# Designed miniproteins, single chains, continued (3), part 29

Each design is a single chain, and the fold is of that chain. pLDDT is the mean over its residues in the fold that is shown.

## One batch from the design tools (miniprotein)

Design m8982
Fold by ESMFold2-Fast:
Structure m8982 (fold): chain A 61 residues (1-61)
Amino acid sequence: EPKEGKVGNDKKVFDFSKEYAPTDNTTDIDPSKAKKLIDDIAGKVHEMFKKGYTTIKYYKK
């Protein structure tokens, strides 16, 4: 039960708009990088649901 880190007055809304803000909108990306990004996002989504978050932003517009 590693819960030493504590966040004070800060509402955490995961904003992936910067991650999904496409400069290079292509499918020609490194699969290892894509896997890591997807896995990281999935992990954050899973954690935020466990913490009670209900809003996730995947893109800016």
Scores: mean pLDDT 53

Design m8983
Fold by ESMFold2-Fast:
Order: sequence, then structure tokens, then C-alpha cells
Structure m8983 (fold): chain A 94 residues (1-94)
Amino acid sequence: SKLVEEVKRLKEEARTALLALEQAAKRLGYPQSLLDAIKRARELVQQGERLLAEGLESADPEERKALLEEAKELYRRAIELALETLEAQRKSLS
């Protein structure tokens, strides 16, 4: 379905965003703000992956849609956290 495709794309984008946080942390000597963001983004991705798996296994169309929408939101939050954290770091280095 279109929703499944969107959630899978957001999963890959969230994983890419998490990798960007990890690369920034390495480059900047592991500042605590980046370590905290990595931990939180990882938690969001893990919860999203669980809900995506549950949604794909659900035989109930309404339950499947609800689980996939929740997974989508968690991945979106992970991406936003990463982008906001990287932008804040960029501004602090000005």
C-alpha cells in the first residue's frame, strides 16, 4: 500500500538522520547534546520498527493503519530531532 511505502521510506530516512547525528558527534568530539539526541533518536527508531512490524502482521485493516501511522509519526519525530539538533550545533559554531 502507499502508506507501507511511505513508512518504509521514512524508516530509511530516519536511519540516515541517525547516522548523520553519529557522524557529527564523532567529528565534534562527542558533545553531550549530540549523545543525548542519538539516544533519543535511536529509541524513536526502535519503537517505530516495532510498530511497523506489528502493522505488517496485523490482519485487521484498521489496526494495521493505526500501527503504520504511529510508526510513521515516530520516524518523522526522529528525523526532526536529528535535523533540529544538527541545526542547533551549526548555529553554536558560528
Scores: mean pLDDT 89

Design m8984
Fold by ESMFold2-Fast:
Structure m8984 (fold): chain A 96 residues (1-96)
Amino acid sequence: DREALLAHAEAVKEELVAKFAEDKELAEIVREALDALLEAIVAKEEGREELAREYARKYEEAALRLLELLEEKGELKLTPEEREEAREALRREAAG
């Protein structure tokens, strides 16, 4: 059921945002990334491919900024090689 799936996705989003609640900057970027992802999924499901691509791009941008900020905050420790691989993976996901 679409409504049940969307309600579950919203609950997961709020739970993930809550994990970073003590860091307002991280919480805001996590919310931005997940909002864009959910909007892309809804748009694709509704056959609005152009809108889905727009939100997928917003998700990519927010996810890349989240990755950078998590590394800056010490929450994520990536080698330069792992960082580049993660960026390429996100770009491939958004493109295809």
Scores: mean pLDDT 73

Design m8985
Fold by ESMFold2-Fast:
Structure m8985 (fold): chain A 92 residues (1-92)
Amino acid sequence: MLKTKVKLPESVVKQIKDYFASLSREQQKKFIRDIIDELRQMKPTLPDIYKEQVDLMIERLEKLIEDNASTNEQIKAVIDAYEFYVEVLLVT
């Protein structure tokens, strides 16, 4: 199975962590939902090899909202989603 090798710069990771931690629980859930919506919108434009990865990412993000996951778990998923965005931009 492919491991994403694209990593965000530490400065960007810190900005994401600081921003997300400053949000209320409702705002955090909205932020995750906005990422899910963006992933759904981009899916039709992606090569087939990425469509399955998008579905898995959406499922993971939806599960975090449903399970009322910790702020740290949500931050990790947000970072993973942004690293996926960067990978997609490098390929397309």
Scores: mean pLDDT 78

Design m8986
Fold by ESMFold2-Fast:
Structure m8986 (fold): chain A 82 residues (1-82)
Amino acid sequence: SVTKEPLEEMLKRVGQRLYHDLKKPEMEVKRVTLESAAGVRLEVLVPTQEEEFYAVMERMGLRVVGEETITVKATPEPVPRA
């Protein structure tokens, strides 16, 4: 069985780091599209240096089907309409 303890600790660490980084003016993150074995797709934002995240997601039966690097802005500015 895949252990849940490493996943729980890693998700807590990633969440805390991402929350801290969102207080910066901007940072680069990866937008990752994951697909479950049932064909459900999920989009998540992860720090660019978090390779262990991908390995754990793969162990959970989630496959990386899309990935892009984006700049996330954490400033309280009006979002321009597309």
Scores: mean pLDDT 65

Design m8987
Fold by ESMFold2-Fast:
Structure m8987 (fold): chain A 76 residues (1-76)
Amino acid sequence: MSPAVEAAEAAAAEYKAAREAFEAGEITPEALAAAALAAVGAVYEAYLLYKKGEITEEELERAVAAAREAGIDFKP
């Protein structure tokens, strides 16, 4: 698995944790937005690498699946 896909999975997991913390009143809307932006950016980077042929479709699908499980509906 490429470092970009690993980064996307990690950012998606962080966003999921941030969303749970936000629902508990533990973080600000700005902190939640920052986590969401980081996750979307990481998935988009994986998408750009896929367009260049540097990662496989399966690797891209893994990154997108992690984002969707975290609650981000990423559609390139």
Scores: mean pLDDT 81

Design m8988
Fold by ESMFold2-Fast:
Structure m8988 (fold): chain A 87 residues (1-87)
Amino acid sequence: VTVTATVTPSTAKVGEKVTIKATASEKIDSTTASLVYPDGRVVEVKEADNSDTVDLTATEAGDYSAFASVDVNGKVSTSKPVKVTIT
């Protein structure tokens, strides 16, 4: 399964919502989004029920990486990371 992640917006302010969207080559059963903080701390949020989007909020300014893992028929596939800038 091929997975890509997009983040909207790619630049946000502290406390503002960013949406991670996963696009897979097959139907998605669940999506887990991971946000990697500038200090290396990782925050994960899971959405079930065939969801392809996850909303995240960053609490600190800095350059982040985000990626998505999707479950497709019992197999987990992970996207390449995308950049998010928080001001």
Scores: mean pLDDT 79

Design m8989
Fold by ESMFold2-Fast:
Structure m8989 (fold): chain A 63 residues (1-63)
Amino acid sequence: MEAVALKDFYDPSAPLASFKKGDRLELLGHSEERPDLTLARNLATGNIGIVPVSAVSAAGEAV
């Protein structure tokens, strides 16, 4: 499912998987164990990271 980042997010355990406000993301998995987090791929960089669900919108821009 496609989404957009609502704010800048930096993961200190994966510095290369930073997200910027407005970046298009692909949601890869919603963790049952950690419902506050989701696995996402940054479509601009191709990097995969873990982001707070509250920091992304599942509506996206187009599709």
Scores: mean pLDDT 68

Design m8990
Fold by ESMFold2-Fast:
Structure m8990 (fold): chain A 109 residues (1-109)
Amino acid sequence: NKLKEEILKLAEEIKEKAKEILENSDDPIALKGAELALEAAKLLEELAEKEDDEEKLKELLKIAKEIKEIAEEMLELLKEPLDKKTILRLIGLTLRLIGLLLDLELLAK
């Protein structure tokens, strides 16, 4: 199934980005964001393996893409000095990850 393969590839990419954050930052907000991204990637893998409904797989794919974009944006922010504006943006991205994790948990039911 092409959709399952794409979701699993995105989950791997999310894990790689999260690990890069963990290796290159000591900021508590960035570390929490990376932890949430790893949790989301694990849940994406579990849900993709169990799901055969194409519409639900498309929804998982959309969520996976959004999580990857958030992880990439966090990595870009961490290339710059952590000022107040950058910290507020990291908080916003972490809150978006929490929302997407809740969406994944609802799909698991």
Scores: mean pLDDT 87

Design m8991
Fold by ESMFold2-Fast:
Structure m8991 (fold): chain A 74 residues (1-74)
Amino acid sequence: SEELRELAEKHRELLNDLVFALQEQDFEKTRELMQKLYNAGAKDIIKSIVETVMETADPATQEKLREILDEVLG
């Protein structure tokens, strides 16, 4: 949606950092960046990005990402 696009542009630098942390499997940094995005009101974008990464991730990485999502979004 246009709302998600505008929200992504507003938080572009933080989202870029999150994507890098996810690619490096830096789960500590991923948790910190997701928490910052959540506090900034970008919950829907966090879920979208993480679910996209999970499509190509191995089962162990998928499990860790689900755990972090539950911690940040729950």
Scores: mean pLDDT 79

Design m8992
Fold by ESMFold2-Fast:
Formats: sequence, C-alpha cells, structure tokens
Structure m8992 (fold): chain A 85 residues (1-85)
Amino acid sequence: STINDALATITAKKPALGGQLADAFNKLEAGDTSAATVGEFVSAIVNLGVPGAGDIAVEAVQGLKAGKDAKEVLSEAVLKVAALF
C-alpha cells in the first residue's frame, strides 16, 4: 500500500526512528488515541531531524484535536513525512 511504501522509505533512511513511527502509527490506527501514543507518534516524527517534520506532526495533532478522521490524518502525515526524504 502507499502507506506501507511511505513507512518503508522512512525506515530505510532512519531505521530505529522509522520502526518507532510505524509502531506508534499502528497503535493509532488500531484506535489508541491516548496522549501517550500520540506523544510517541509526534516524538518519532520530530526526532527524524528533517526540516518540515515538526510542522507535519503539529498539523496531525491539530487535525485529531479538531475531530478529523484519524486514519486520514495519520496517513496524510506519514505520506508528507516520507516526501521529505
């Protein structure tokens, strides 16, 4: 899938953080929208250390807070992060 390709791209460039991001994304997709899991997702994106990643993380959190569809918001964030590489 496009999302799996995006996660693979991130993991190829940043193996440890890419794995952490995939784990956090899978928890969020399974319905765990707790502050802890959202924090893991945001932390993984920010710690990638690429310009623009922090802004993507903030946009995703704001989308979730606004009640947008979690799958749509998180998938968009992963695709945007992968496009930075």
Scores: mean pLDDT 79

Design m8993
Fold by ESMFold2-Fast:
Structure m8993 (fold): chain A 87 residues (1-87)
Amino acid sequence: SEIEQLAEETERRLLALYAEAVGRLRAETDDASLAAANQALSALLQQAGKRIKEALTLPVDEARKELERLLEETRRRMEEIVAQARA
């Protein structure tokens, strides 16, 4: 279905954002900050996954808007986690 394709695409994009954030942390972050940031990123990704499942219950147009908002919000929060860990 279209809503299932939107959910899979959103999950794929979230995983890509997560991989990018982890890569940035690995390059310039000490072990303790890296561990804490990775835990925070994993928790954020898990919470985003729950919201994707909730979006599957919405009409397609509403699901699209919710998933787009989720993707942008999650990207911003991941950037904040990376910036804080590298400070």
Scores: mean pLDDT 83

Design m8994
Fold by ESMFold2-Fast:
Structure m8994 (fold): chain A 88 residues (1-88)
Amino acid sequence: MKATYTETITLPDDLSDAVSLTVTVHKIEGSRLVLAKKVTVPADSKTVTVTFDGLETGSTYLVSVVATMPDGTHRIASTREVTVPEGG
């Protein structure tokens, strides 16, 4: 089944000046990472909410968030594994 997943990202204080966040969602298929979703959003708030449609219920995804800083550097804000629950 396909489901909608909402990820809430809270930026650490050292990344509060970030200009944008790039969120990538890869499906974990054994030893393979398959790109499912990618979105870039402005980092106008310490908390950013991103909604992804069409994820498979019961599948595990790797969610990675990379912040772009005002000095042009890229910093990893978070990386986590998420299993999309069936019916939730």
Scores: mean pLDDT 77

Design m8995
Fold by ESMFold2-Fast:
Structure m8995 (fold): chain A 60 residues (1-60)
Amino acid sequence: GLGVQAAKEAAKGNSQRAADLLKEGGATPEQASLGAWVAGFLGRAGDVEGGGKLAEKVAK
């Protein structure tokens, strides 16, 4: 889903692309920024799937 793609982009350092993907899923700018940050943090820690799921919950 979009959250997993956002987590992968954020883990690569593409935080703006990650936020844009979450906004495409219906997130507000604030939710997208927080979701991208969380997804990137967990993605870099090796939990891309968990980061994506949490980002989608933040973004709705």
Scores: mean pLDDT 75

Design m8996
Fold by ESMFold2-Fast:
Structure m8996 (fold): chain A 100 residues (1-100)
Amino acid sequence: SEEDKKLAEAGFEQIIEGLDYLIEYAKKYYPEEVPFIEELKKKIEKIYEEAKKTGDYIGALEEIIKLLQEAVKKSKNETIKTELEELILLVQTLLDYLKK
C-alpha cells in the first residue's frame, strides 16, 4: 500500500541516518571501524535503491538485517556492536509491522 511504502521509505532513511551518525562517532573514537561501516552504508543504500525500483521493501529489510548481523560479528568494538544491534531492532520492528 502507499502507507506501507511511505513507512518503509521513512524507515530506510532513518537507518541510513543512524549509520551516518555511527560513522561520525567512529571517526572521533574508533577510526579503525570507519571503513567497514562506510562499506555497510553503501551496501544498504544500494539495497534501498533496488527496493525503490522493485517495490520489494520486505525483501530489502530482510537483506539489511542479515548485513547488520554480519557487521556485528565483524566489528571488534563493543560500542559499535551495541549500536549495530540497536539498528537491527529498529529494522526488525519495521519488518514485523510491514508483514502484518
Scores: mean pLDDT 87

Design m8997
Fold by ESMFold2-Fast:
Formats: sequence, C-alpha cells, structure tokens
Structure m8997 (fold): chain A 95 residues (1-95)
Amino acid sequence: MEKGVLTGGASEIEIGGKKVGVFSGTLVIGDKKASFLAIGGKKATVLEEDGSLLEFPVEGETGEEVAEELAKKLGEYYGAEIEVNVSTEDILVPS
C-alpha cells in the first residue's frame, strides 16, 4: 500500500454558535500532488494537479478532527496510508 502525507493548517471557527473545524493544505502521494480545503459538517474539496476536483463529506468541531477524517477518506479513495502532518506555518506565512 502506498504512503501519503497530508500537510496543512488546522483551525476552529464558530458559525451560528456552533464550532466547526477547518483544515487546509496539501496532499502528496508519490508523484501525485493536490491542494485541499476541508470544513467540518460540510465537505472537503481536493484539487489535483491535473485540475480534477474531488469532494468528500467530513465532520469535526476541531481542525484536527477534520484532518483525521479527511486522511481516512483519502486513504480509502487512493488505496494509501495517509499520515497527517499538522503545521501552523502555512497560516503564519501565507506566500
């Protein structure tokens, strides 16, 4: 089974008095690269380098919960073991 890394910034926002986890960043599996944005209680949108869009339902009140669920769904979709690497660097220094 191939191994992948899901790297991103985890945060929490409040919408209508409810806490919602947000996780955004990049996915690398071998030569495959993608960017993503995941919002708990809604969906994760994954944009592959070839322009393909993938959508997955995700839940979570924290960014870490959303990250774990997204990693599981991506692992099932790609047939890979996905490691979650939570970083705040993409939030602190947006290039």
Scores: mean pLDDT 78

Design m8998
Fold by ESMFold2-Fast:
Structure m8998 (fold): chain A 76 residues (1-76)
Amino acid sequence: SIQQQVLEGAEKARESILELSKKYPEAKEELEKALQHVDDALNDAKKHPGQQGLDTFKQHLGEALNHAGKAYELVS
């Protein structure tokens, strides 16, 4: 299903962020914050599969993207 594909995508993003935090120590703090927000998004999707969970899932993914962007600036 589309929902399963979205969750799989978020889980792969989590794995990628974890790998990047090991490779780029300068960005580690921001990547760890991004990772925490991805974990929060995945937990919200699993605990609250309805509309409420979707809203908080979107919020956490937005925060994860913001911290990933800061990490990118630190490495650039």
Scores: mean pLDDT 77

Design m8999
Fold by ESMFold2-Fast:
Structure m8999 (fold): chain A 100 residues (1-100)
Amino acid sequence: LPPLPEEVKELIEEVSKRTGKKVTAEYVGFSLEAIMNNSPYTTVSYRILVDGVPIGRIDVTYDQNGNIVSITVYANGKVTTDKEEAIELLVEAAKNAKPP
């Protein structure tokens, strides 16, 4: 498997820094239909975990040439493509994450 994208690593590191908690990303899957149907876009999805508790998802969308065209973050019941808003949503979700 290729290493985690730098853009996703940067988001995780900033959330970890702001919360003091261990933040990780887990590969979930990719858009197989987009690849099979010769779509110009492919999306790879990562589950974001704080101390093993899922708090959100990051979707990374690539063009046909392998360039990142968008990063979408889902956390705290919201969705954003803005980097600072994404960090704020993940930080809030992380603060509210309770171990089972």
Scores: mean pLDDT 77

Design m9000
Fold by ESMFold2-Fast:
Structure m9000 (fold): chain A 55 residues (1-55)
Amino acid sequence: SPMRETIELFVLMADRVDAEIQARLSTDPAQRQAFLQQAAAIDAQIQVLLQRMRD
């Protein structure tokens, strides 16, 4: 469903921004790295979803 995929995209984009903000606010290097890895994982999910939306 294109509408469902569009909503999923917006949710993933919001989660990515939240992960980046948490990384910037983290004073612990290990915690910061974990949030950066989470943001990268979400970016990968966004790319897969965008590919599905183009099909």
Scores: mean pLDDT 86

Design m9001
Fold by ESMFold2-Fast:
Structure m9001 (fold): chain A 71 residues (1-71)
Amino acid sequence: MMTVGSLVGMLFSGRKSYDEIAEEISKDTGLSLSNAKELIRILLDPDMSDLVLSLLDEPVDVAYKVLKQRV
């Protein structure tokens, strides 16, 4: 199960492209590629950093629903 913390670690490692990470989110959670790319954008937004840090242990699909309520 992919957590927000593991996803953030993957994003900042630089080992995978954003498109590859979005495809992994889509496969793990069932989110569309467009929603997965939106989630990546939110996770990289410094204005969202405090909320993202509070969700690091949450499953990615659960965190996406919470984050979307704040936009």
Scores: mean pLDDT 79

Design m9002
Fold by ESMFold2-Fast:
Structure m9002 (fold): chain A 57 residues (1-57)
Amino acid sequence: MTDQQRQDSQRNVRNGLRNLAQRNLDLARQSTPQQAQILNQRAQISLQGAQSADDSL
């Protein structure tokens, strides 16, 4: 795999995970407190993955 292909893959992963985190946060605002906790946890996991992908660029 070339460095360019690796970087493009990591940017796609980073952007996808950031978008997923935002969707989970938006859903949490419309959810019950119990459901919001699950959605916030998913958002945090997605943001951690996005940061890891960003750090590998």
Scores: mean pLDDT 81

Design m9003
Fold by ESMFold2-Fast:
Structure m9003 (fold): chain A 94 residues (1-94)
Amino acid sequence: SARSRAIAEVEQKYPLASGKLSFVIAGVIEPTTEEAQEIFDMLFEIESRVPGVFETLMKVSSFRNAMEEILSKLDVSTLSEEQKAFVERLKSLL
């Protein structure tokens, strides 16, 4: 589908972040602030290309737990206003 292709294109652009997210979802690593920022940048680009995908993914408990961990490690002071709005939307789904 067009959505699957858009997600794959973003993941290809952020291969290290994609791999790190998989390990956070599996519960085998806790991200550093730098790793959380890299993962978040990838997720924000996915949301920009496929709006509403994270409302669906946040229904999956393992993804939600990984997102809570990632959001807890972010330095929100470095984020754009659009990224801050995305953080607040994700927090509302925890």
Scores: mean pLDDT 85

Design m9004
Fold by ESMFold2-Fast:
Structure m9004 (fold): chain A 56 residues (1-56)
Amino acid sequence: MDKEREEAMEELKNDLIKLGAGQSFADGVVNGLRENGYTVEEVKEWRDQLVEIYKK
């Protein structure tokens, strides 16, 4: 779970950077999710919502 969660968070960080977010912003988002105990599924749902918004 922890490894899969960190991998999902790393993918989210990379997606944010790819979409034009700064490194500090991407790090802040990932750290916020980590500190608030977001699950792997919650991180993936957040990422999917972000991708869907930018896809359109």
Scores: mean pLDDT 74

Design m9005
Fold by ESMFold2-Fast:
Structure m9005 (fold): chain A 66 residues (1-66)
Amino acid sequence: MSLEELQEIAERAAQAVADAGLPAGTYTLSLPHGAKLTIEVAADGTVTVRVEQGDLSAEATAKAAP
C-alpha cells in the first residue's frame, strides 16, 4: 500500500463516518496486515481519520453534507 492509497482511504473513511453521524469521541480499529484506523469525532461533527500501515500514515478531515 502506498501513501497515496492511504490518503484515499483516509479521505473516503472520514466522509463516510461524517455522513453516518457517529457520536463525538475517539474510535480505534485494528485492521488486517498491521493497518490501524483512528477516528476522532468532534462535538461539532467534524471527523478526522488517521490511517497507519507500517511507516506510512495519512490523515483526512470531513464534515457531513448539509
Scores: mean pLDDT 77

Design m9006
Fold by ESMFold2-Fast:
Structure m9006 (fold): chain A 82 residues (1-82)
Amino acid sequence: MEQRKQRLKKEIEELESEVDRLRADATAKGAPPEVQALIDRARELIEQAKKALENGDIDKAFELVDEARYLVAQARRLLAEL
Protein backbone atom coordinates (compact mmCIF):
# COMPACT_ATOMS: atom_id res chain seq x y z
CA MET A 1 0.00 0.00 0.00
CA GLU A 2 1.20 3.53 -0.77
CA GLN A 3 2.58 5.17 2.42
CA ARG A 4 0.45 8.32 2.12
CA LYS A 5 -2.77 6.29 1.89
CA GLN A 6 -1.82 4.09 4.86
CA ARG A 7 -0.98 7.16 6.96
CA LEU A 8 -4.30 8.79 6.04
CA LYS A 9 -6.26 5.65 6.93
CA LYS A 10 -4.60 5.49 10.36
CA GLU A 11 -5.19 9.19 11.00
CA ILE A 12 -8.83 8.91 9.93
CA GLU A 13 -9.30 5.97 12.33
CA GLU A 14 -7.68 7.95 15.16
CA LEU A 15 -9.84 11.01 14.42
CA GLU A 16 -13.01 8.89 14.33
CA SER A 17 -12.15 7.47 17.75
CA GLU A 18 -11.41 10.95 19.12
CA VAL A 19 -14.66 12.40 17.72
CA ASP A 20 -16.67 9.54 19.27
CA ARG A 21 -15.01 10.24 22.63
CA LEU A 22 -15.63 14.00 22.33
CA ARG A 23 -19.31 13.40 21.49
CA ALA A 24 -19.70 11.25 24.62
CA ASP A 25 -17.93 13.87 26.77
CA ALA A 26 -19.98 16.73 25.28
CA THR A 27 -23.23 14.86 25.98
CA ALA A 28 -22.16 14.02 29.56
CA LYS A 29 -21.18 17.64 30.28
CA GLY A 30 -24.21 19.19 28.56
CA ALA A 31 -21.95 21.13 26.21
CA PRO A 32 -23.45 24.16 24.42
CA PRO A 33 -24.71 23.80 20.81
CA GLU A 34 -21.59 25.53 19.46
CA VAL A 35 -19.35 22.74 20.80
CA GLN A 36 -21.72 20.04 19.51
CA ALA A 37 -21.65 21.72 16.07
CA LEU A 38 -17.83 21.59 15.99
CA ILE A 39 -17.89 17.87 16.81
CA ASP A 40 -20.59 17.17 14.20
CA ARG A 41 -18.68 19.13 11.55
CA ALA A 42 -15.48 17.21 12.34
CA ARG A 43 -17.41 13.96 11.85
CA GLU A 44 -18.73 15.18 8.48
CA LEU A 45 -15.21 16.11 7.34
CA ILE A 46 -13.89 12.69 8.39
CA GLU A 47 -16.62 10.98 6.34
CA GLN A 48 -15.78 13.22 3.36
CA ALA A 49 -12.08 12.38 3.80
CA LYS A 50 -12.90 8.64 3.74
CA LYS A 51 -14.84 9.15 0.50
CA ALA A 52 -12.05 11.23 -1.06
CA LEU A 53 -9.51 8.53 -0.13
CA GLU A 54 -11.79 5.83 -1.61
CA ASN A 55 -11.98 7.86 -4.86
CA GLY A 56 -8.19 8.25 -4.99
CA ASP A 57 -8.29 12.00 -4.30
CA ILE A 58 -5.38 11.91 -1.88
CA ASP A 59 -4.75 15.67 -1.73
CA LYS A 60 -8.41 16.38 -0.96
CA ALA A 61 -8.38 13.68 1.73
CA PHE A 62 -5.35 15.35 3.36
CA GLU A 63 -7.07 18.76 3.33
CA LEU A 64 -10.24 17.33 4.88
CA VAL A 65 -8.24 15.47 7.55
CA ASP A 66 -6.32 18.66 8.43
CA GLU A 67 -9.59 20.60 8.77
CA ALA A 68 -11.10 17.82 10.92
CA ARG A 69 -8.00 17.81 13.16
CA TYR A 70 -8.36 21.56 13.67
CA LEU A 71 -12.03 21.24 14.67
CA VAL A 72 -11.29 18.31 17.00
CA ALA A 73 -8.58 20.36 18.74
CA GLN A 74 -11.00 23.29 19.11
CA ALA A 75 -13.76 21.09 20.55
CA ARG A 76 -11.32 19.41 22.96
CA ARG A 77 -10.09 22.78 24.19
CA LEU A 78 -13.64 24.09 24.74
CA LEU A 79 -14.72 20.90 26.55
CA ALA A 80 -11.70 21.13 28.86
CA GLU A 81 -12.99 24.56 29.98
CA LEU A 82 -16.42 23.21 31.04
Scores: mean pLDDT 83

Design m9007
Fold by ESMFold2-Fast:
Structure m9007 (fold): chain A 69 residues (1-69)
Amino acid sequence: SLEELERRLLAAYLRAADRLAAELDPSTVQKLEAEMAGLVQAAARAGSEEAVDRAIAEIDRLVERALAE
């Protein structure tokens, strides 16, 4: 269902935000949260499982890149 897809997106966003907040300064976290929110909104608008899976993967990559350096 669309509600289930939106729940998965929100869960991925919240997990990512928690990981970023644990290691980065608040201003950097705010910028990355805004970028992730854009990804969530775009995937929710598309409303497909494929779009949601791609957005979650992109959020995961964003987190790994931010925390690697």
Scores: mean pLDDT 86

Design m9008
Fold by ESMFold2-Fast:
Structure m9008 (fold): chain A 90 residues (1-90)
Amino acid sequence: VEEVIKEIKELLKKAREAVKKGDNNAASTYVGRAFSVAYRGALREGRHDVAIRAMEEAQEVSDLLANGASIEDVVKKAEEGLKRIIEELK
């Protein structure tokens, strides 16, 4: 659990750094990886409810990106969603 939470936080930190550097492709990639880590971690802990929520929040972030939202808004939405998932995991 602690390792999963640490990996999610590091990926979100990398996404934020990518935004600061203007690397929107890297930022979106790190966000996607963070949700993947959250989903797999939740499944490993038997938290299927949290895994479903991670998928739903990842879809909302994907929809924002597809509809032309700024990368700043995409990363902010991901940070908010993953913060909730981290609290649910422990």
Scores: mean pLDDT 84

Design m9009
Fold by ESMFold2-Fast:
Structure m9009 (fold): chain A 69 residues (1-69)
Amino acid sequence: ELREKLAEASRRAEAGDTSVLPEVRRLFDEHLRYLEEHHKELTPEQLARARANYDASIADLEEWLARRA
């Protein structure tokens, strides 16, 4: 589940694991692909909003990690 993997990544980030950024990016990419393949009812606009939300979350995490350094 995406939520569980994100919670684990968050715990690792708190421990100072900077490799969490590429892992979170990969998890979001995998989930977006899953939505595209398995949820045909979603419109392109809904998929674009999901992508934008994931990009914003990655940017927030990147900024949080940078502030912690």
Scores: mean pLDDT 76

Design m9010
Fold by ESMFold2-Fast:
Structure m9010 (fold): chain A 85 residues (1-85)
Amino acid sequence: SEEEMKKKIKEAIDKFKEALRTGDLDKYNEAVKILEEIFKESKDPKKAMRLLRKQVEEDKSLTPLEKLQILQLAHLVLYNYLKKK
C-alpha cells in the first residue's frame, strides 16, 4: 500500500539523515538498501520517486543541504534501477 511505502521512505530518510550527521557508513548502506527495495518492489518507480521527493521536502527536521543530498542519492538509485531495464 502507499502507507507502507511512505513508512519505508521515512525509514530511508531517517537512516540517511543519521548517516549525514554522524558519518555512520552502516546507516548509509541501510538507507541505500531501503531505497533499492522501494524502487524494486514499486509497480511505478517514478511515482515512488515523486512520493519520496514530497516526503523529503515536507520533512522539517532536514536542512536544505540534507534534502539535496538525499534527493541526489535517490535519483542515482532510481537511474541505476531504470538502466537495468
Scores: mean pLDDT 84

Design m9011
Fold by ESMFold2-Fast:
Structure m9011 (fold): chain A 60 residues (1-60)
Amino acid sequence: SGIADAVKKLMAEAKAVRTAAQRAAYRQRSLEFGDKLTELVRKALANSRSRAEFVEMLLG
C-alpha cells in the first residue's frame, strides 16, 4: 500500500521488459498508476496544510 514500494516495483518491472507485448502491457499499467498517483497528489495538495501532513497523506 506504500507509494514508495509501488514505485520501486514498477521500476524493477521496467528493467524486465524485453518484448513489444510486455512493453505495451507495462505502458498500460504505468498509465493507470500515474492517474492514481496524480489524483492522490492533487487531493493531498488541496487538503494538507504542512509538508509533514502532505507526506503522511501520500504515504499513509
Scores: mean pLDDT 76

Design m9012
Fold by ESMFold2-Fast:
Structure m9012 (fold): chain A 95 residues (1-95)
Amino acid sequence: PLLPEVEYSEEQRAEMVRKGRELNELMLQAARNAPPEGVDEELQAARADGHPVGRETARRILEASRLGAEAAKLWMTDPERARELVERALELLRE
């Protein structure tokens, strides 16, 4: 049996689930205000018509999305690292 070395309490696991839900909600909220798919490049973000999102804001949203995807890959293997990535993504979305 190959399980993560980290053992979480019920409280810690509930917090991780809560953090995941917060990240998902913020990502969905950011997506509602972001340009259509294609904002991956700074040039496309600068040309976002009808979706007034600044280039820096779009970049932060994309970075947060990338961190969230990375956390999802690590969630079963390294939940401690996944949690760090989720918190970092949340910080990017708050600024």
Scores: mean pLDDT 59

Design m9013
Fold by ESMFold2-Fast:
Structure m9013 (fold): chain A 60 residues (1-60)
Amino acid sequence: SDYEEEVERMLEAARFADERLPKESFQHIVDNIKEYAKRTLPKELAEKLEKALEELLAER
């Protein structure tokens, strides 16, 4: 399983969306990705992704 590559791809997509979407729309995307990660990814990678997404939100 290429979970680390999946995390990197999700982060790239999130950064792309962050530049183009209003904060409220981006928050919904972040919430959905966090829920997906919690169900699908190993705990350590889910936590890493969640932290990076929260950092993107904090920069707005």
Scores: mean pLDDT 79

Design m9014
Fold by ESMFold2-Fast:
Structure m9014 (fold): chain A 89 residues (1-89)
Amino acid sequence: MTDEQLQQLHGLVLSYLNHLRNRDYKGASESLTKLGDLLASLGDYEAAAAFYRIAVNLDPSNSDAWRNLARASRLAGDDEEAARYEALA
């Protein structure tokens, strides 16, 4: 992992924690979606899918998180789960 990717991960984790502390569940969901995107870009689709699941639980209206969850689940080999999440996106 590059220093730039580590800085991005650190910033996203802090953003998530700050939103969560302020009960801004929409902002927390957006931060987790970006964290999942970073992990997916590194090829860790299982970790990406896990973060996207938390994001949709915090904000079920986050269509980007649902769409990215479906994609990450498919890339992780969970075709059945991916199909369910695609229906919700």
Scores: mean pLDDT 83

Design m9015
Fold by ESMFold2-Fast:
Structure m9015 (fold): chain A 61 residues (1-61)
Amino acid sequence: SDDDRLFALQRANLDALIAEIERVDPELAARYRERVAAARTLEELIAVRDEMVDEYHRLHS
C-alpha cells in the first residue's frame, strides 16, 4: 500500500538522520534508533521525527 511505501521511506530517512546524530551524540542516536525500531505505523515514525526535531532545537536553544 501507499502507507507501507511511505513508512519504509520515512524509516530510511530517519535511519540516515540518526547516523548523523551518532557522530556527535551516540547516546541520543541509540534512543532514537530504539524508538524507530518500535514504530509500526507511519504516524509513529512521524512522531519520532518530531521528537528528534524538538530535542535538537532544545539542545541548541
Scores: mean pLDDT 81

Design m9016
Fold by ESMFold2-Fast:
Structure m9016 (fold): chain A 88 residues (1-88)
Amino acid sequence: SKEIEELLKEAEKLREEKDYVGAAEKYVELARLLIEKNEDEALVFEAYKEAILLYLKAKDPEKAKEVLEEFKELFPNSEFIPELESLL
C-alpha cells in the first residue's frame, strides 16, 4: 500500500530529525491503518512496539503506556502483550 509506504517514510524522517514524538504518532497511525486493512497481528504489534519505544526515547512513559493499553484493548488475548509490557 502506498499509504503504508508514505507513513513509514514520514516516521523514518521524523526519527532521523530526532522528533521522537512525531515518529511515534506516525507508527500509531500505521498500526491503526494496518488494523483497518486486516493485516497480520504481528505487523500491528511491530508498529505499536516502535511507537512505545519512540515515546520512551522521548521521555514520555505515560504516552507509551497509553499505546500499550490501546493494543491490549484491541488484542486482549495477544501473545505479544508480555513483550510490550516488558518495555515499560
Scores: mean pLDDT 90

Design m9017
Fold by ESMFold2-Fast:
Structure m9017 (fold): chain A 95 residues (1-95)
Amino acid sequence: SVEEILERILEEIDRAKAALQAGDVPAFMAELDRIAGLVTEVLEKAPPELIPLVREVSFAVQEARDAVEAGDYDGAMANLDRIKKLVEELLEKVR
């Protein structure tokens, strides 16, 4: 279900934050790849009215990737917080 996928994204965000705090960039990137895959599943299953919000999540995932590749770890963390907020908003709309 979309709800179960969104809950898995929240779990992967927590893992991504832990990896970033540990300075484990490869683990952080692997978690972003998992989040991106789950977001794609949400995009395929979500009602059309939620698609713009799901696309905002995809954009924030790309911004988190770009931030860490630039050495901007604060920017990467801020984008993880944005992804979490957007996913929580999506969960509220599908419940």
Scores: mean pLDDT 89

